Designed miniproteins, single chains, continued (4). Designs and how they scored, part 77

Each design is a single chain, and the fold is of that chain. pLDDT is the mean over its residues in the fold that is shown.

## One batch from the design tools (miniprotein)

Design m14654
Fold by ESMFold2-Fast:
Structure m14654 (fold): chain A 100 residues (1-100)
Amino acid sequence: MTPEERIARMEEILDKVFRARLNGEKVTLSEDERDAYLDALAAVNERIREEIKAGKVKYKLLAEVLERLRKGEAVTYEDLSDEEIEEERAALREAIRELA
């Protein structure tokens, strides 16, 4: 798979996931799609930690959600605003380009 094909596949997985979330539906991912999605999430978490250390945060709403989760707050997608969900989506897309 070329890097461009990998990015396109990952962006389609993200679109599938976020379309389902915005519609209040559950999406079924294959094992490969789930693994790829989790890898992208791990990359986003690492990047946000580095941005916080540097005093620069591109995705402020997402960073606040992650801080709440780190403090042990039970945050679900039902508790997130559309803006917070869109920042997660944007951060994941950016991470995918770096993982390709």
Scores: mean pLDDT 70

Design m14655
Fold by ESMFold2-Fast:
Structure m14655 (fold): chain A 73 residues (1-73)
Amino acid sequence: EEADIEALAEALVAGNSAAIYAQVQRIVARHGERALEILERALERALAAASPDQRPAVERSAKGARAYIESLL
């Protein structure tokens, strides 16, 4: 779980859409409905690590990831 949160947080900070979607698919497959909770924890970690100028991009990526998780559930 912690490794999944860390990997998703890193992908969110990097703005790497391919990595974000791959991590989302993995998290949904392993954790099901808890994927949304994992995304929230990853977003908190990403925002703590991101510089202020990266924050809007991280938040946009997280919104896309949330929509994708909801579509898979």
Scores: mean pLDDT 81

Design m14656
Fold by ESMFold2-Fast:
Structure m14656 (fold): chain A 57 residues (1-57)
Amino acid sequence: SALEEAEEAVERLRRAKTPEEAQEAGRRLGDAMSQLPPEEARRLEREGTRAVIEAGL
């Protein structure tokens, strides 16, 4: 489902070791978020931002 794809993308962002890995994970997150209700998309956008910060990239 789009929700599962978005959650997986957030985890990939959190584990990203390079900017290229972060970019690919972010792209997948964006694609999945486009298929979710606005409230869920906003929550996942915040989680994705936090994941990038936690990855140190």
Scores: mean pLDDT 81

Design m14657
Fold by ESMFold2-Fast:
Structure m14657 (fold): chain A 61 residues (1-61)
Amino acid sequence: LSPELLAEIDQGIRDIAVAVASRGLSPEEAQAIRQAGDAQPTPAASTRAAFQLRDQFLAQK
C-alpha cells in the first residue's frame, strides 16, 4: 500500500475511534480522550487508549 493512503487510513481510524470513545461524555472528558489518542504512535494504540480512558470516566460515575 502507498504511504499516502496508509496515512489517510490511519488518521481516519484515529478520528473515528476518538469520536466514538468520547460520545456522551463532558467536553473536558472528550478533550482528554482526543489528547490521549493523539499521543499514541499507532491507530491501534490510539483506539485502545481512547476506549480505556472512556471506560475509566464511565467507571467514575
Scores: mean pLDDT 79

Design m14658
Fold by ESMFold2-Fast:
Structure m14658 (fold): chain A 81 residues (1-81)
Amino acid sequence: KKEELEKEIEELKKRIEEAQAELERLRDAVLDVGLNSPREVPEILRPFRGVDEVLQALAEKEKQIEELEKKLKEKEEELKK
């Protein structure tokens, strides 16, 4: 049904927005630490044991967003048919 497809598209858009917000928060925290010497470590970075884990988390989030965007494009094209 068209309504079901529209709901799937809205769900994907929300997931992409959430993932992008998480990625931006993580990037901002990394940049703050790199450009400044903050008096305390941002809470978002506290679970990571080192820079390698943070870089891996960034790469994984970017890949997740790319996969969601591909699914969104496929669903939007299907809706147009």
Scores: mean pLDDT 74

Design m14659
Fold by ESMFold2-Fast:
Structure m14659 (fold): chain A 89 residues (1-89)
Amino acid sequence: SAAELSATMSELELAEYKLRKMVEEVKRIKEEDEEAFEELKKGVEEGKELIAAGELTPAQEALVRAIEAALKGTISEELIRELAERAVA
């Protein structure tokens, strides 16, 4: 479970794990679910407006940026680490 994983992982390790799982799901949606893909694109645009307004936590901002990069095909292991570090700072 997520609670069990959280108990055994560092905050950084848990943040990286959550971002990797989100990227995996975005890649699945992009290939298999056109309707959810269009909804994700809209959600990212709304999330970017919330980032600009300062309404998101660092962890939420990292998720929005990871989803955007995964949708654009620009996600990398280096970016996942950078975003995870920002999420726990």
Scores: mean pLDDT 81

Design m14660
Fold by ESMFold2-Fast:
Structure m14660 (fold): chain A 105 residues (1-105)
Amino acid sequence: GRIIVNAPANVAPGQDLNIRVTIIDDNNNNYLIQVGKGHNPNIRNLLTQADIAAGGSIDLIINNVQNGDIYSVNAFNKETGEPIGYASIAVNKDGKIKISEGIEL
């Protein structure tokens, strides 16, 4: 499976970032989305999470975003805990947002 992340092109320092996450997977109907700060897939800095069905989308909010911040978006099979998709969100020095969709799992 994979995830698609949609976000605004820019965010101002200290503002909230609204993202939309969509699951693309033909093999399962129940997923957990977790958003954390930094690159750690075993998220010690968990910011938000939500349940989502295959082919569904969910809106999530990342609060108090700063220039230079990096966020990980991880999708898991809710029953097994196996990872199914990954994306990163990078906020550059000018507040521009770059989304890198990771390895299809």
Scores: mean pLDDT 79

Design m14661
Fold by ESMFold2-Fast:
Structure m14661 (fold): chain A 83 residues (1-83)
Amino acid sequence: MEKEAKEKIKKALDYAVDNNLSEEEIEEINKIFEKYLPHISEEELKEILLETLDKMTEKMLKSANAEEKELIEERAEEIRKEI
């Protein structure tokens, strides 16, 4: 269960980074988190969140203008400190 839980959460987060989610897709991802989050350790969750943050940041920076890049980097650092 634990190994499956980690893979399911990682796939859900990767999908969220790669796609603009509808409300229905957000609900499906939330259901995956509710089911599998209790089965992973805090350390494993932090690792997944940091990897997802880095992927999301890279994706946003590729399409961003100069002002947006500064805001994206500042927000990413804030989130990283909370993880």
Scores: mean pLDDT 76

Design m14662
Fold by ESMFold2-Fast:
Structure m14662 (fold): chain A 86 residues (1-86)
Amino acid sequence: SAEKLAKLQQALQLLQQAIQAALNGDTEMAKQYAQQAAELLKDVSPEAAAAAEKAAEALDNGDTDMALTYLQGAIALVNREIQKLK
């Protein structure tokens, strides 16, 4: 649906912003973007939501490398979900 696609696209943008913030050392902003993406994804891609939540947890623990891995995983899952939409 158009609503599902809009949520996936917004979450994709937030996940990309989380990566940029994390790479710039802005851990708190990266965590907030990851958490916002997870909230949008809960109903449309629970697997991507879980990856984004794990990214936020890794950021909270100071594990930036692990967080980037989870954020990239969430992006891949979101892109897969977009591909399923007709």
Scores: mean pLDDT 89

Design m14663
Fold by ESMFold2-Fast:
Structure m14663 (fold): chain A 69 residues (1-69)
Amino acid sequence: MEEQKEENRRKVLEEVDLLAESLKEALKEVEKEIEENKITFSKEESPEFWGELFGRAMDLFHEKEEAKR
């Protein structure tokens, strides 16, 4: 029963790729907003930075998943 294992691996890789893409896009957006002085924090180690980054990444990830329908 190799088909189920291959299907699961393919889905995981697709999800990882979408998440990585979403994180990269979110990072660019957050960095741009920091440069435009729309966000008050500017350090990667701040909880606010990580919260904003992951929040945007999750929103983008959900949008990409929705677009796959």
Scores: mean pLDDT 71

Design m14664
Fold by ESMFold2-Fast:
Structure m14664 (fold): chain A 75 residues (1-75)
Amino acid sequence: AEAEALEAREGVRSYRVANVTDDQSAEEIAERSKRLAEEDALARGLPREEAERIGARVGEAMRASIEAMEAAEAA
């Protein structure tokens, strides 16, 4: 569980560095990160269901990170 969270955070960080732009929505960032993680998993020979699971986790982690940042700015 914690190892999976760490993996998701690490993946989110890597994808964010590659995909950082000045004008982007949380939704767009999360979707792009999800897609990249999914494609990477498929390239590694994992089945689609597993790739979708990995992508969903990366996307969710990215979304949560952005929402947390927005909440912190609003506080």
Scores: mean pLDDT 68

Design m14665
Fold by ESMFold2-Fast:
Structure m14665 (fold): chain A 72 residues (1-72)
Amino acid sequence: SAELQARLEAAHQRIDQLRTQVNNDPSLSPLQKSIIQFELLSIRVELDLAVRLNDQGQMDLAIQQLQDLEQR
């Protein structure tokens, strides 16, 4: 749906911003950066699946996972 596509695009922007912040954070070890990057990739896959399945509930869960990661 157009609504799910808009949510996907907004989530991609947030993922890109968080990835940039993580890469530029001198307090994080290379291992910590790798773990966060893998978690972001997992969320990206879940967002894409939610759009493919036209599943608003799965989109909500993926966005919640992104919010939880942003709070670290």
Scores: mean pLDDT 87

Design m14666
Fold by ESMFold2-Fast:
Structure m14666 (fold): chain A 81 residues (1-81)
Amino acid sequence: SAVDEKLAALREETVARVREALEEAVRQGLSEDEMEKIVKGIMVETMDELDADPSVSPEQRAALMAEISREMRRLMEEFLA
């Protein structure tokens, strides 16, 4: 559906944005705490965009946020390795 395509696009965009931000953070020598704050900031912006969409159910929002959270943990592990 158009909603499913939109949610998939938002997930991919958010993951790409976080990866780019973490790559820059590593280049600047930022701490783990600073990187966590950057990730949380991007997640809040994505959640606000998702929450503003009346076509998205609470269940769809929760599922997408869980997926994004898992990808964020994976990215943090990758960049702190």
Scores: mean pLDDT 84

Design m14667
Fold by ESMFold2-Fast:
Structure m14667 (fold): chain A 94 residues (1-94)
Amino acid sequence: SMEEVLAKVRELMAKMEEAVRNKDLEEFERIVKELEEFAKTLSKEEREAFLKEVERGAARIYLDMQERKVDPEFFEKVLKLLRELLETLKELVE
């Protein structure tokens, strides 16, 4: 259901935010792969809603990293992974 899709993406985005707070790049990469694999199992309408939630979560992560003035190397690695994730998800939506 759409409600289950939204609950799952919000759970995964919260875990990604926590991985960034913990500076755990390996966990962040694991969650990125989980998001990509989960998105492949969804209908077109569910993928569109999923993409919007990931875009919101990515924006929150970006702003949080800027506010906390995280290390530039870590910041750039996270941004690269977020950009690649969003590109992959946009391709799945068409």
Scores: mean pLDDT 87

Design m14668
Fold by ESMFold2-Fast:
Structure m14668 (fold): chain A 87 residues (1-87)
Amino acid sequence: LTPEQRELLEAIDEAMEAAREHVKDEIELGILEIALAVMKTTVSTQEDEEALRRAAEYLREAVEAIKRGDIEAAKEYVLEAIRALDA
């Protein structure tokens, strides 16, 4: 794994931990966990450093949204991270 791929994997793991700790609705938690798990499977196939960094930045924003209880913002940031990774 490249350093950027490793950084994104760490950001995904941090987002999963934040979701499990702070998201009380089981359906919302499931949506976030599935999205993050799918994202995790694609990290090793993306070699664009800029795409990997943008995805990691969006996931850090998602973590902050989760911590403040803004689950709608968290889902939007995860979607932006997925779009960035697809670039």
Scores: mean pLDDT 85

Design m14669
Fold by ESMFold2-Fast:
Structure m14669 (fold): chain A 110 residues (1-110)
Amino acid sequence: GGTLDSPRAIDEYTEVAREIIELAHKGEVSEEDIEKVAEYLALLDPTRTVEEVKERLKRGIKLGSDPSLSVEDIERWLRTADFAEMLGLYMGLRKIGRGERFEEVLTLEL
């Protein structure tokens, strides 16, 4: 999981998250969209490469796109997931029509 212990860093990631969620909401999750999101996130964290962020996003998308994934599985995964992995999970869940399950977990845990 990503350790964002600084309120300043958390605020920066929150703003980026809103812009990226708007991109996800345009109904298109292409390789180009994932790359653009990864580039944006990497600019906010210079210790990570675009490729590292892209891999984390893809991990989340792959998990979220699994129709067998339960709310309990999501909760367990989110306890160790970083922001890019969480965003990927949300994008994957929306793609298969299960975005509301992520919102249910966020209401309980975040």
Scores: mean pLDDT 67

Design m14670
Fold by ESMFold2-Fast:
Structure m14670 (fold): chain A 74 residues (1-74)
Amino acid sequence: MIVELEEEQRRKISAELFEALELPEAAELAKEKAFSLEEILEILKEEYEKTKDEKYKEAAEYLESLLEAREKIK
């Protein structure tokens, strides 16, 4: 159950973030492969560098907070 929860958490977080950021390719990969949060974070950072849009930075910080929270829970 815990491992399923982690994968569901990753997919939901990435899907919501990628949907908000209009990143269909990354969203599809996340849903299909249960992308790691760190890999998703790298995608968000790359988009921030390209666009300089604060939305990507905020999304990356949010994802980092979720990674940190998961570490503390474990």
Scores: mean pLDDT 67

Design m14671
Fold by ESMFold2-Fast:
Structure m14671 (fold): chain A 62 residues (1-62)
Amino acid sequence: SAAEARAKNAEAGRLLLELQQTTDPAERARLEERIREIMGEDFLARIRRVEALGLAESAALR
């Protein structure tokens, strides 16, 4: 349903925001697993690629 899709997207967005603010590896792994459960493996793989690009950009600026 539309309401179910909205709730799913809102939860995923909340978890993604927490992931961006979290540096603890164990907590990051827990958040990634929850995102995978809600949005699926392909979505999580895309997030990981975007984060890897951000880290590479940050390294190039240091």
Scores: mean pLDDT 75

Design m14672
Fold by ESMFold2-Fast:
Structure m14672 (fold): chain A 96 residues (1-96)
Amino acid sequence: PMVRVTSATLFFKGDISVEEGKKLGKEILELLKSDPRTLRASVWVSEKTGNVSILVQSRSRAATEEMVDKVEEIAKKYGYELLERQIVEREVEGAP
């Protein structure tokens, strides 16, 4: 069955290192996976630049925005800058 979700996509640039990007990505993914409201979370780290892209989805706009705020605070701690933020509502296939 179709479910309504709020999807957030973020792109962070650090110009630091690939290793630092991987550490940031791991910490973000652990945060998102630990939240029971998370339906989907994905993190991608560039092997060339260490830049980090994330996707998170939940059933609540408020929950998704709260998780985005926490992710941005972690990224700031690592010295990464937010280049892109998109938060949209979508209808997606739910769990069977």
Scores: mean pLDDT 83

Design m14673
Fold by ESMFold2-Fast:
Structure m14673 (fold): chain A 77 residues (1-77)
Amino acid sequence: SPAEELDRLIDEAAALAEEILRLQKELEEAIKANDPRTPEIREEVNRLLARLRELVERILAIDPSGAARLEARLEAL
């Protein structure tokens, strides 16, 4: 159902946002350390951000109220 799909997308988007936050902190530390993996970590962050954008667009297309639910989940992170 659309409601079950919306719930799944919100859960996936929230989990992905948490992973992005973790990886952004790793990227900041890699930059400070002049870690040669910095470009790979940056590329992974950008890839996950693009995926998050797609999930948000799908949530909004199903139900605009999904944005408020996602915002509440992200504020809980």
Scores: mean pLDDT 86

Design m14674
Fold by ESMFold2-Fast:
Structure m14674 (fold): chain A 93 residues (1-93)
Amino acid sequence: EEEILRDIEAYLANLDASKAKALEKLPETTEEDAERAKEALKELEKLKKETEEWLEKNKSKYSPELIEKILEAVEKLVAAQEEILKAVIEAYE
């Protein structure tokens, strides 16, 4: 039941390590940092889509309330990460 949230958390934990270093160096953001952020943004979009597709296929196996809570959590997580990744890209541009 927590597998989707755990997979997203594992992915974000790896991104958090990278972004923390980038945010500490925002005034010194390199081209490599910006490119990594762009790639991470694409992977985040893919992960969101895959999660939504999995929920749609399995919605009959879970309560509507649980599905709604998972979707809300994913939306908040994606939005927060997207904002940070975009900030890294903008700091370089």
Scores: mean pLDDT 70

Design m14675
Fold by ESMFold2-Fast:
Structure m14675 (fold): chain A 75 residues (1-75)
Amino acid sequence: MKFESIEELEEALREVSKQVPDDDKELMQLEMQLALYLAEAKEAEERGDKETAEKYLRKAQEIFDKLVAKIESKK
């Protein structure tokens, strides 16, 4: 899925987090990594570094896709 903004992906993460069990370390690790990349993208955007913001947003999107795929595979 392609997100247009950091805010859209933050909202998507909030919804997906509801599906992550507290005892699934693999899913929790992916969720933490996604949150970290989103924080880096947001910091870059706030300082006007669009190139770095886009780079971290792309990384966050890749981790989001992996997180969703892992959740679906465990159903």
Scores: mean pLDDT 78

Design m14676
Fold by ESMFold2-Fast:
Structure m14676 (fold): chain A 73 residues (1-73)
Amino acid sequence: SAEAEELAEQGERYLAGGRYEEAIRAYEKALSIEPSEEIKKRLRFTYELALKESTDEALKERARELLEKLEKE
């Protein structure tokens, strides 16, 4: 899907800029349109990166919760 591909591309740009919340939203939207293993891997990587590098404790807690939920889907 062109829409899912564009959202994944937006997610990559946000991630490169350290904008983890926006990256997560973009990849989650892409995955909801096209449930692909490639997008799921990118989303998983984004959660893991937020947990490691974010200074926002609330974001880190949310990323941990979302990562666990993604692993169970």
Scores: mean pLDDT 81

Design m14677
Fold by ESMFold2-Fast:
Structure m14677 (fold): chain A 79 residues (1-79)
Amino acid sequence: MEEKEKKIKELKEKAEFYQQAADSLRDGIDTARKLAEEAAKVDPELAESYRNLADALQGMADRFEEKAKKYKEEIEKLK
């Protein structure tokens, strides 16, 4: 097998890994924000904790999306 094909496969696997990780965090963010809304009227402190968690997860998701984007750009360069 050609060296280039192996490299493209590795980059695809890395891009997919970071994209999946970002998507999983997006699901967690949506859940945390929903829980914050549900808690807001019964436990304001818990609601704030869920908002803070969602914000932290958002930052991590953004970093993973940037990594996935970089690997996708590397694949484009190899075409």
Scores: mean pLDDT 83

Design m14678
Fold by ESMFold2-Fast:
Formats: sequence, structure tokens, C-alpha cells
Structure m14678 (fold): chain A 118 residues (1-118)
Amino acid sequence: SLPEIVLPDDITIEQQQRLSDAATEAARAAGVHPAALTGLVMIIASKHPVERALEFAERIRKEGLTLEQILSRVAKEVLGIPELPEDATVEQIIERVKEVDPAFAEFLKAVAELNARA
């Protein structure tokens, strides 16, 4: 299972539902497990305004991003890591994140493992 994501206290039930719905639509478009993408959208919402997390989900839906591209973008949004090359593997992305934030690397690993089980 994914680690617990703590959302800001000011995020409403309606905003949480909008994030979940946007993540589900983006997951369907990208061919990613809905729970995995919901976790990624929620972690962005824990660090940024809700609108930024919604924009992230919409860009995944519109651009048809791969899991690798999604994980690279999440690392940039959450940790400020420069965007990795387009051909970077999941393992390379997780290793790069581990150099900056080992706990976040374990979160991304759990997301990738959840996606692989689908």
C-alpha cells in the first residue's frame, strides 16, 4: 500500500473529490493504475495549491505521459529536481530522487510497484 499522504487542513471535501476525479481521468488516459496516479496527485496537493495538482493531472491527460515522464515531473514539482531525460527509466528516476530525499524515493517506488500490479 502507499504511504499516508497528509493534505493541508484547508483542503475541502469538494477539492479532494476534484483531485481524485482528475487523477482517475488522467490515469485512464495514460494507462496508469488509478490509485498510483491519485497518490501522485495528492502528494503534489500536499506541497502546492490544489490548482497546481489539478493542472498536473490535466497535463498527464492531454499529453499522454508515460509513467516515467509522470514520475520525473513529480520529482521536479515536489523536490525541485531538474527534469530528467525523456528516456530515463523508473529505476533511474527513483535513484536520482533517493540522492535528495530517500523517504520520497520509497513513496515513488511504492507507486511504481502498485502500477505494476495492475
Scores: mean pLDDT 80

Design m14679
Fold by ESMFold2-Fast:
Structure m14679 (fold): chain A 106 residues (1-106)
Amino acid sequence: MGAEEAREGAEEAREGAKKAKENPGSEGAKEAAEGAAEAANGADVAALEGHAEEAQEAAKAAKEAGEAAIKAGKKGGREGAMYGSAAGSSAAGASFSAMLAGGEPA
């Protein structure tokens, strides 16, 4: 369960980061923030089940999406900034989950 969820979340985060780079602004920031949240959820579930490698990969993808959301959000005004902040929070949570599973923080 958790390993597959972490892999799916990582893929969603990477797609969100790509969309944020292609379409900067509130929409791009939202896509990256949603991807970061999926990766954070996957990292948490994988960490709870002891899948350290999958949790670490999901945390890394969440960090990439968080950085992309923050950058895209700078062009989206207040709404873009809110999505960037949410994505950053998701990335931090995913990194913590990966660390608890015995992986390196991304």
Scores: mean pLDDT 83

Design m14680
Fold by ESMFold2-Fast:
Structure m14680 (fold): chain A 66 residues (1-66)
Amino acid sequence: MQAMVDRFNQAVQNRDFATAVQIIREMYQQDPAAADAMVADYAQRFGMSDAQVQALRDYVRNGSSI
């Protein structure tokens, strides 16, 4: 768990959004609560609106939508 959180933080710092989102999706398959916490952290760091946070949650939960 900690190693995945560390990799997520590194991806966010490097502005590697694709890797950050991939880590959230992998965490969601194993621990949805931890994945929700990662989405909240990502949203805070990038100043996401509630609508954008909901879209990210839907993407993580459903895989690729459209």
Scores: mean pLDDT 73

Design m14681
Fold by ESMFold2-Fast:
Structure m14681 (fold): chain A 83 residues (1-83)
Amino acid sequence: SLKEKIKEIEEKIKELEKKIEEAKKRLEEALKKMKENEDNKQKLLQAIGDVLRAVGEITGLELEIKRLKEELEKLKEKLKKEE
């Protein structure tokens, strides 16, 4: 059913949005560690690495959500044409 597929995609989007919020929290912690460790080159570089990893994760998740939202729009259009 188109309605079932729509619900599955909406649920998957919600799960990915939760993962983005978790990744944003990790990014915030990594940015805090950068500020706290400006005088320690090794810890600063590690924190920069954590920031880049979190940014990459967020970007990947946002791209997946975008693809799912495009699929969701197509399914909703098909549902409108069905009846």
Scores: mean pLDDT 86

Design m14682
Fold by ESMFold2-Fast:
Structure m14682 (fold): chain A 67 residues (1-67)
Amino acid sequence: MEEKEKLIKEVEEEKKRLDEQYARGRAHIDAVAPTLSPEAVAAARRMLDQHYERGKKRIEEKKKEAL
């Protein structure tokens, strides 16, 4: 029981770190956006979103295993 709770907590910590990385990436893109074309900004945001989605999917799979 507590083993699953510990795994869930570790999953939440990984999610927090992933969320922080995503937030930093977004802030960086926003900071350089004035020096980029709108298309380049959109592409950078899309790549960041894809990376975040992959990380979320991995975390969700791990969380389901803690079922």
Scores: mean pLDDT 80

Design m14683
Fold by ESMFold2-Fast:
Structure m14683 (fold): chain A 67 residues (1-67)
Amino acid sequence: MPEVDLSPYRGVEHRISGGTVTYDDQGVAHLRGSVTVTSPDEGLARDLAALLRSFAEPGATVTTVVT
């Protein structure tokens, strides 16, 4: 799974909405549906979107919104 270091974004508020994250019997995350990442920081939004795409199921989508 691709690694994304989010430590540089400490203290930046972000909102993740839509979609569903489920955990299988092995504790692995699976993302389904359409997810929107909203952040005041474009870099954080991009990094979070990349992380979410790393465990996205076929047909799942990740959209970023910078506010």
Scores: mean pLDDT 70

Design m14684
Fold by ESMFold2-Fast:
Parts: structure tokens; C-alpha cells; sequence
Structure m14684 (fold): chain A 64 residues (1-64)
């Protein structure tokens, strides 16, 4: 789930749309950084962990 959510948020959503979805500003900034330039696998994993912590993702597919 987390990878698919990250790709969806990074690919098609603007900062405005992410805020409307209730995504915290810290997660929006992290996604903006990812969209701005290529990331290493380490950076991607750190971003994914940070997003999971901020958004409270625990393996449920509908609890956003």
C-alpha cells in the first residue's frame, strides 16, 4: 500500500490537492522534494517511513 500511495501522491496530486485530502504540510513538503528531483533508494525509503508515521498508515487500505 505505502508504495502505491506514494506513487499516486507524487505523480498526479498537487500540493493543494494533498492538503484537501488531509495530508499534513510536512508530508506535502517531503513529496515536493521527491517530485523536484530523482531520489536514491535510501531517500525513497526514508520518505516512505516518514509519510507512514505522519499519515498513520498501518496496512489498512482505506484509513486516510
Amino acid sequence: MADKVFEALARGYTEEQLKELGVPIEAVKALRQARGRPMTDSERMELLKKLSEILGITGKSSDW
Scores: mean pLDDT 56

Design m14685
Fold by ESMFold2-Fast:
Structure m14685 (fold): chain A 94 residues (1-94)
Amino acid sequence: SAMKEELAARIREIVAATVARLREAGVAPDELARLETLLGVFAQEVLEAKSLEEAREAAENFKRWLAENESDPTARALLVEAVDEMLREYERLF
């Protein structure tokens, strides 16, 4: 599916850019690897979503998890921004 291939490419760009921004913000290497893994899991949920509603539910669940589990406000803000960017790409393509 050309649309899913385009979505996957855009999501990879968003993940890479977010990891770079987290690194620039001073997130430690061990924590950076953990956050990259978490963001990658969420990215996969968006790619596997069968509808915009499923993608939105995954986003709401991840944002809720970040609010409850991510104590670094800078890391939390950057990850929330990445989630919103991935949803915008899903909405643009589907």
Scores: mean pLDDT 89

Design m14686
Fold by ESMFold2-Fast:
Structure m14686 (fold): chain A 74 residues (1-74)
Amino acid sequence: SVEELQKELYKTIEEISKEASKLPEEEKQKVMDEVQGILQGLLERLERASPEERPGVIEEALEQLKKLLEKIKK
């Protein structure tokens, strides 16, 4: 459901924030800028998306955030 995807999205953002807090401030800023870029792209796509398309749009943003999380955890 969209609600479960949104919950996973928020949880992933929280995990990114926690991992980024361990980085030097400049690297943390770059990570947070990338998160903001992904979220802005998600918002713009949701404005154009039909209700049927919304789950897929959120899933794509979630995949991008999970890839970012894996990069910063390593």
Scores: mean pLDDT 84

Design m14687
Fold by ESMFold2-Fast:
Structure m14687 (fold): chain A 67 residues (1-67)
Amino acid sequence: LEELADIVREVTGLPRSVAEAVARALQKLGITDPEQVRELAEEAVKSLPKDATPDEIARKLLELAQS
């Protein structure tokens, strides 16, 4: 969990609490590979405007994880 949350934080800039929530959701979906999590986070950031809110970034990342 900590490793995945740290990757989400590094890539997206999300607050720790939000990054931990996203990491837990990804684990529930069976996504535990650090490289896959990094790719999903990078894709989410690239898909959104620079001024996207933390909630928008978190939602987009989870949408991509389910696709």
Scores: mean pLDDT 80

Design m14688
Fold by ESMFold2-Fast:
Structure m14688 (fold): chain A 65 residues (1-65)
Amino acid sequence: MSEKIKQAKEEYLTKVRELADKARQEIEKASGVSPEKAREVRQKAIDEFNKLSEEYLKKLEEIRK
């Protein structure tokens, strides 16, 4: 139980860090092109973070039961 929870948390944190680093680089590049493109990239990153959070919560529920 605790091992699976720890693994799920580590997986989630790793994906969040990778997504954050990628989003930062993409936003930096997009900001060099236009503010509108930078906003679009930011919104996409937010949507991806929300999806990761949903998947993480779903995994926790599966581990509990």
Scores: mean pLDDT 80

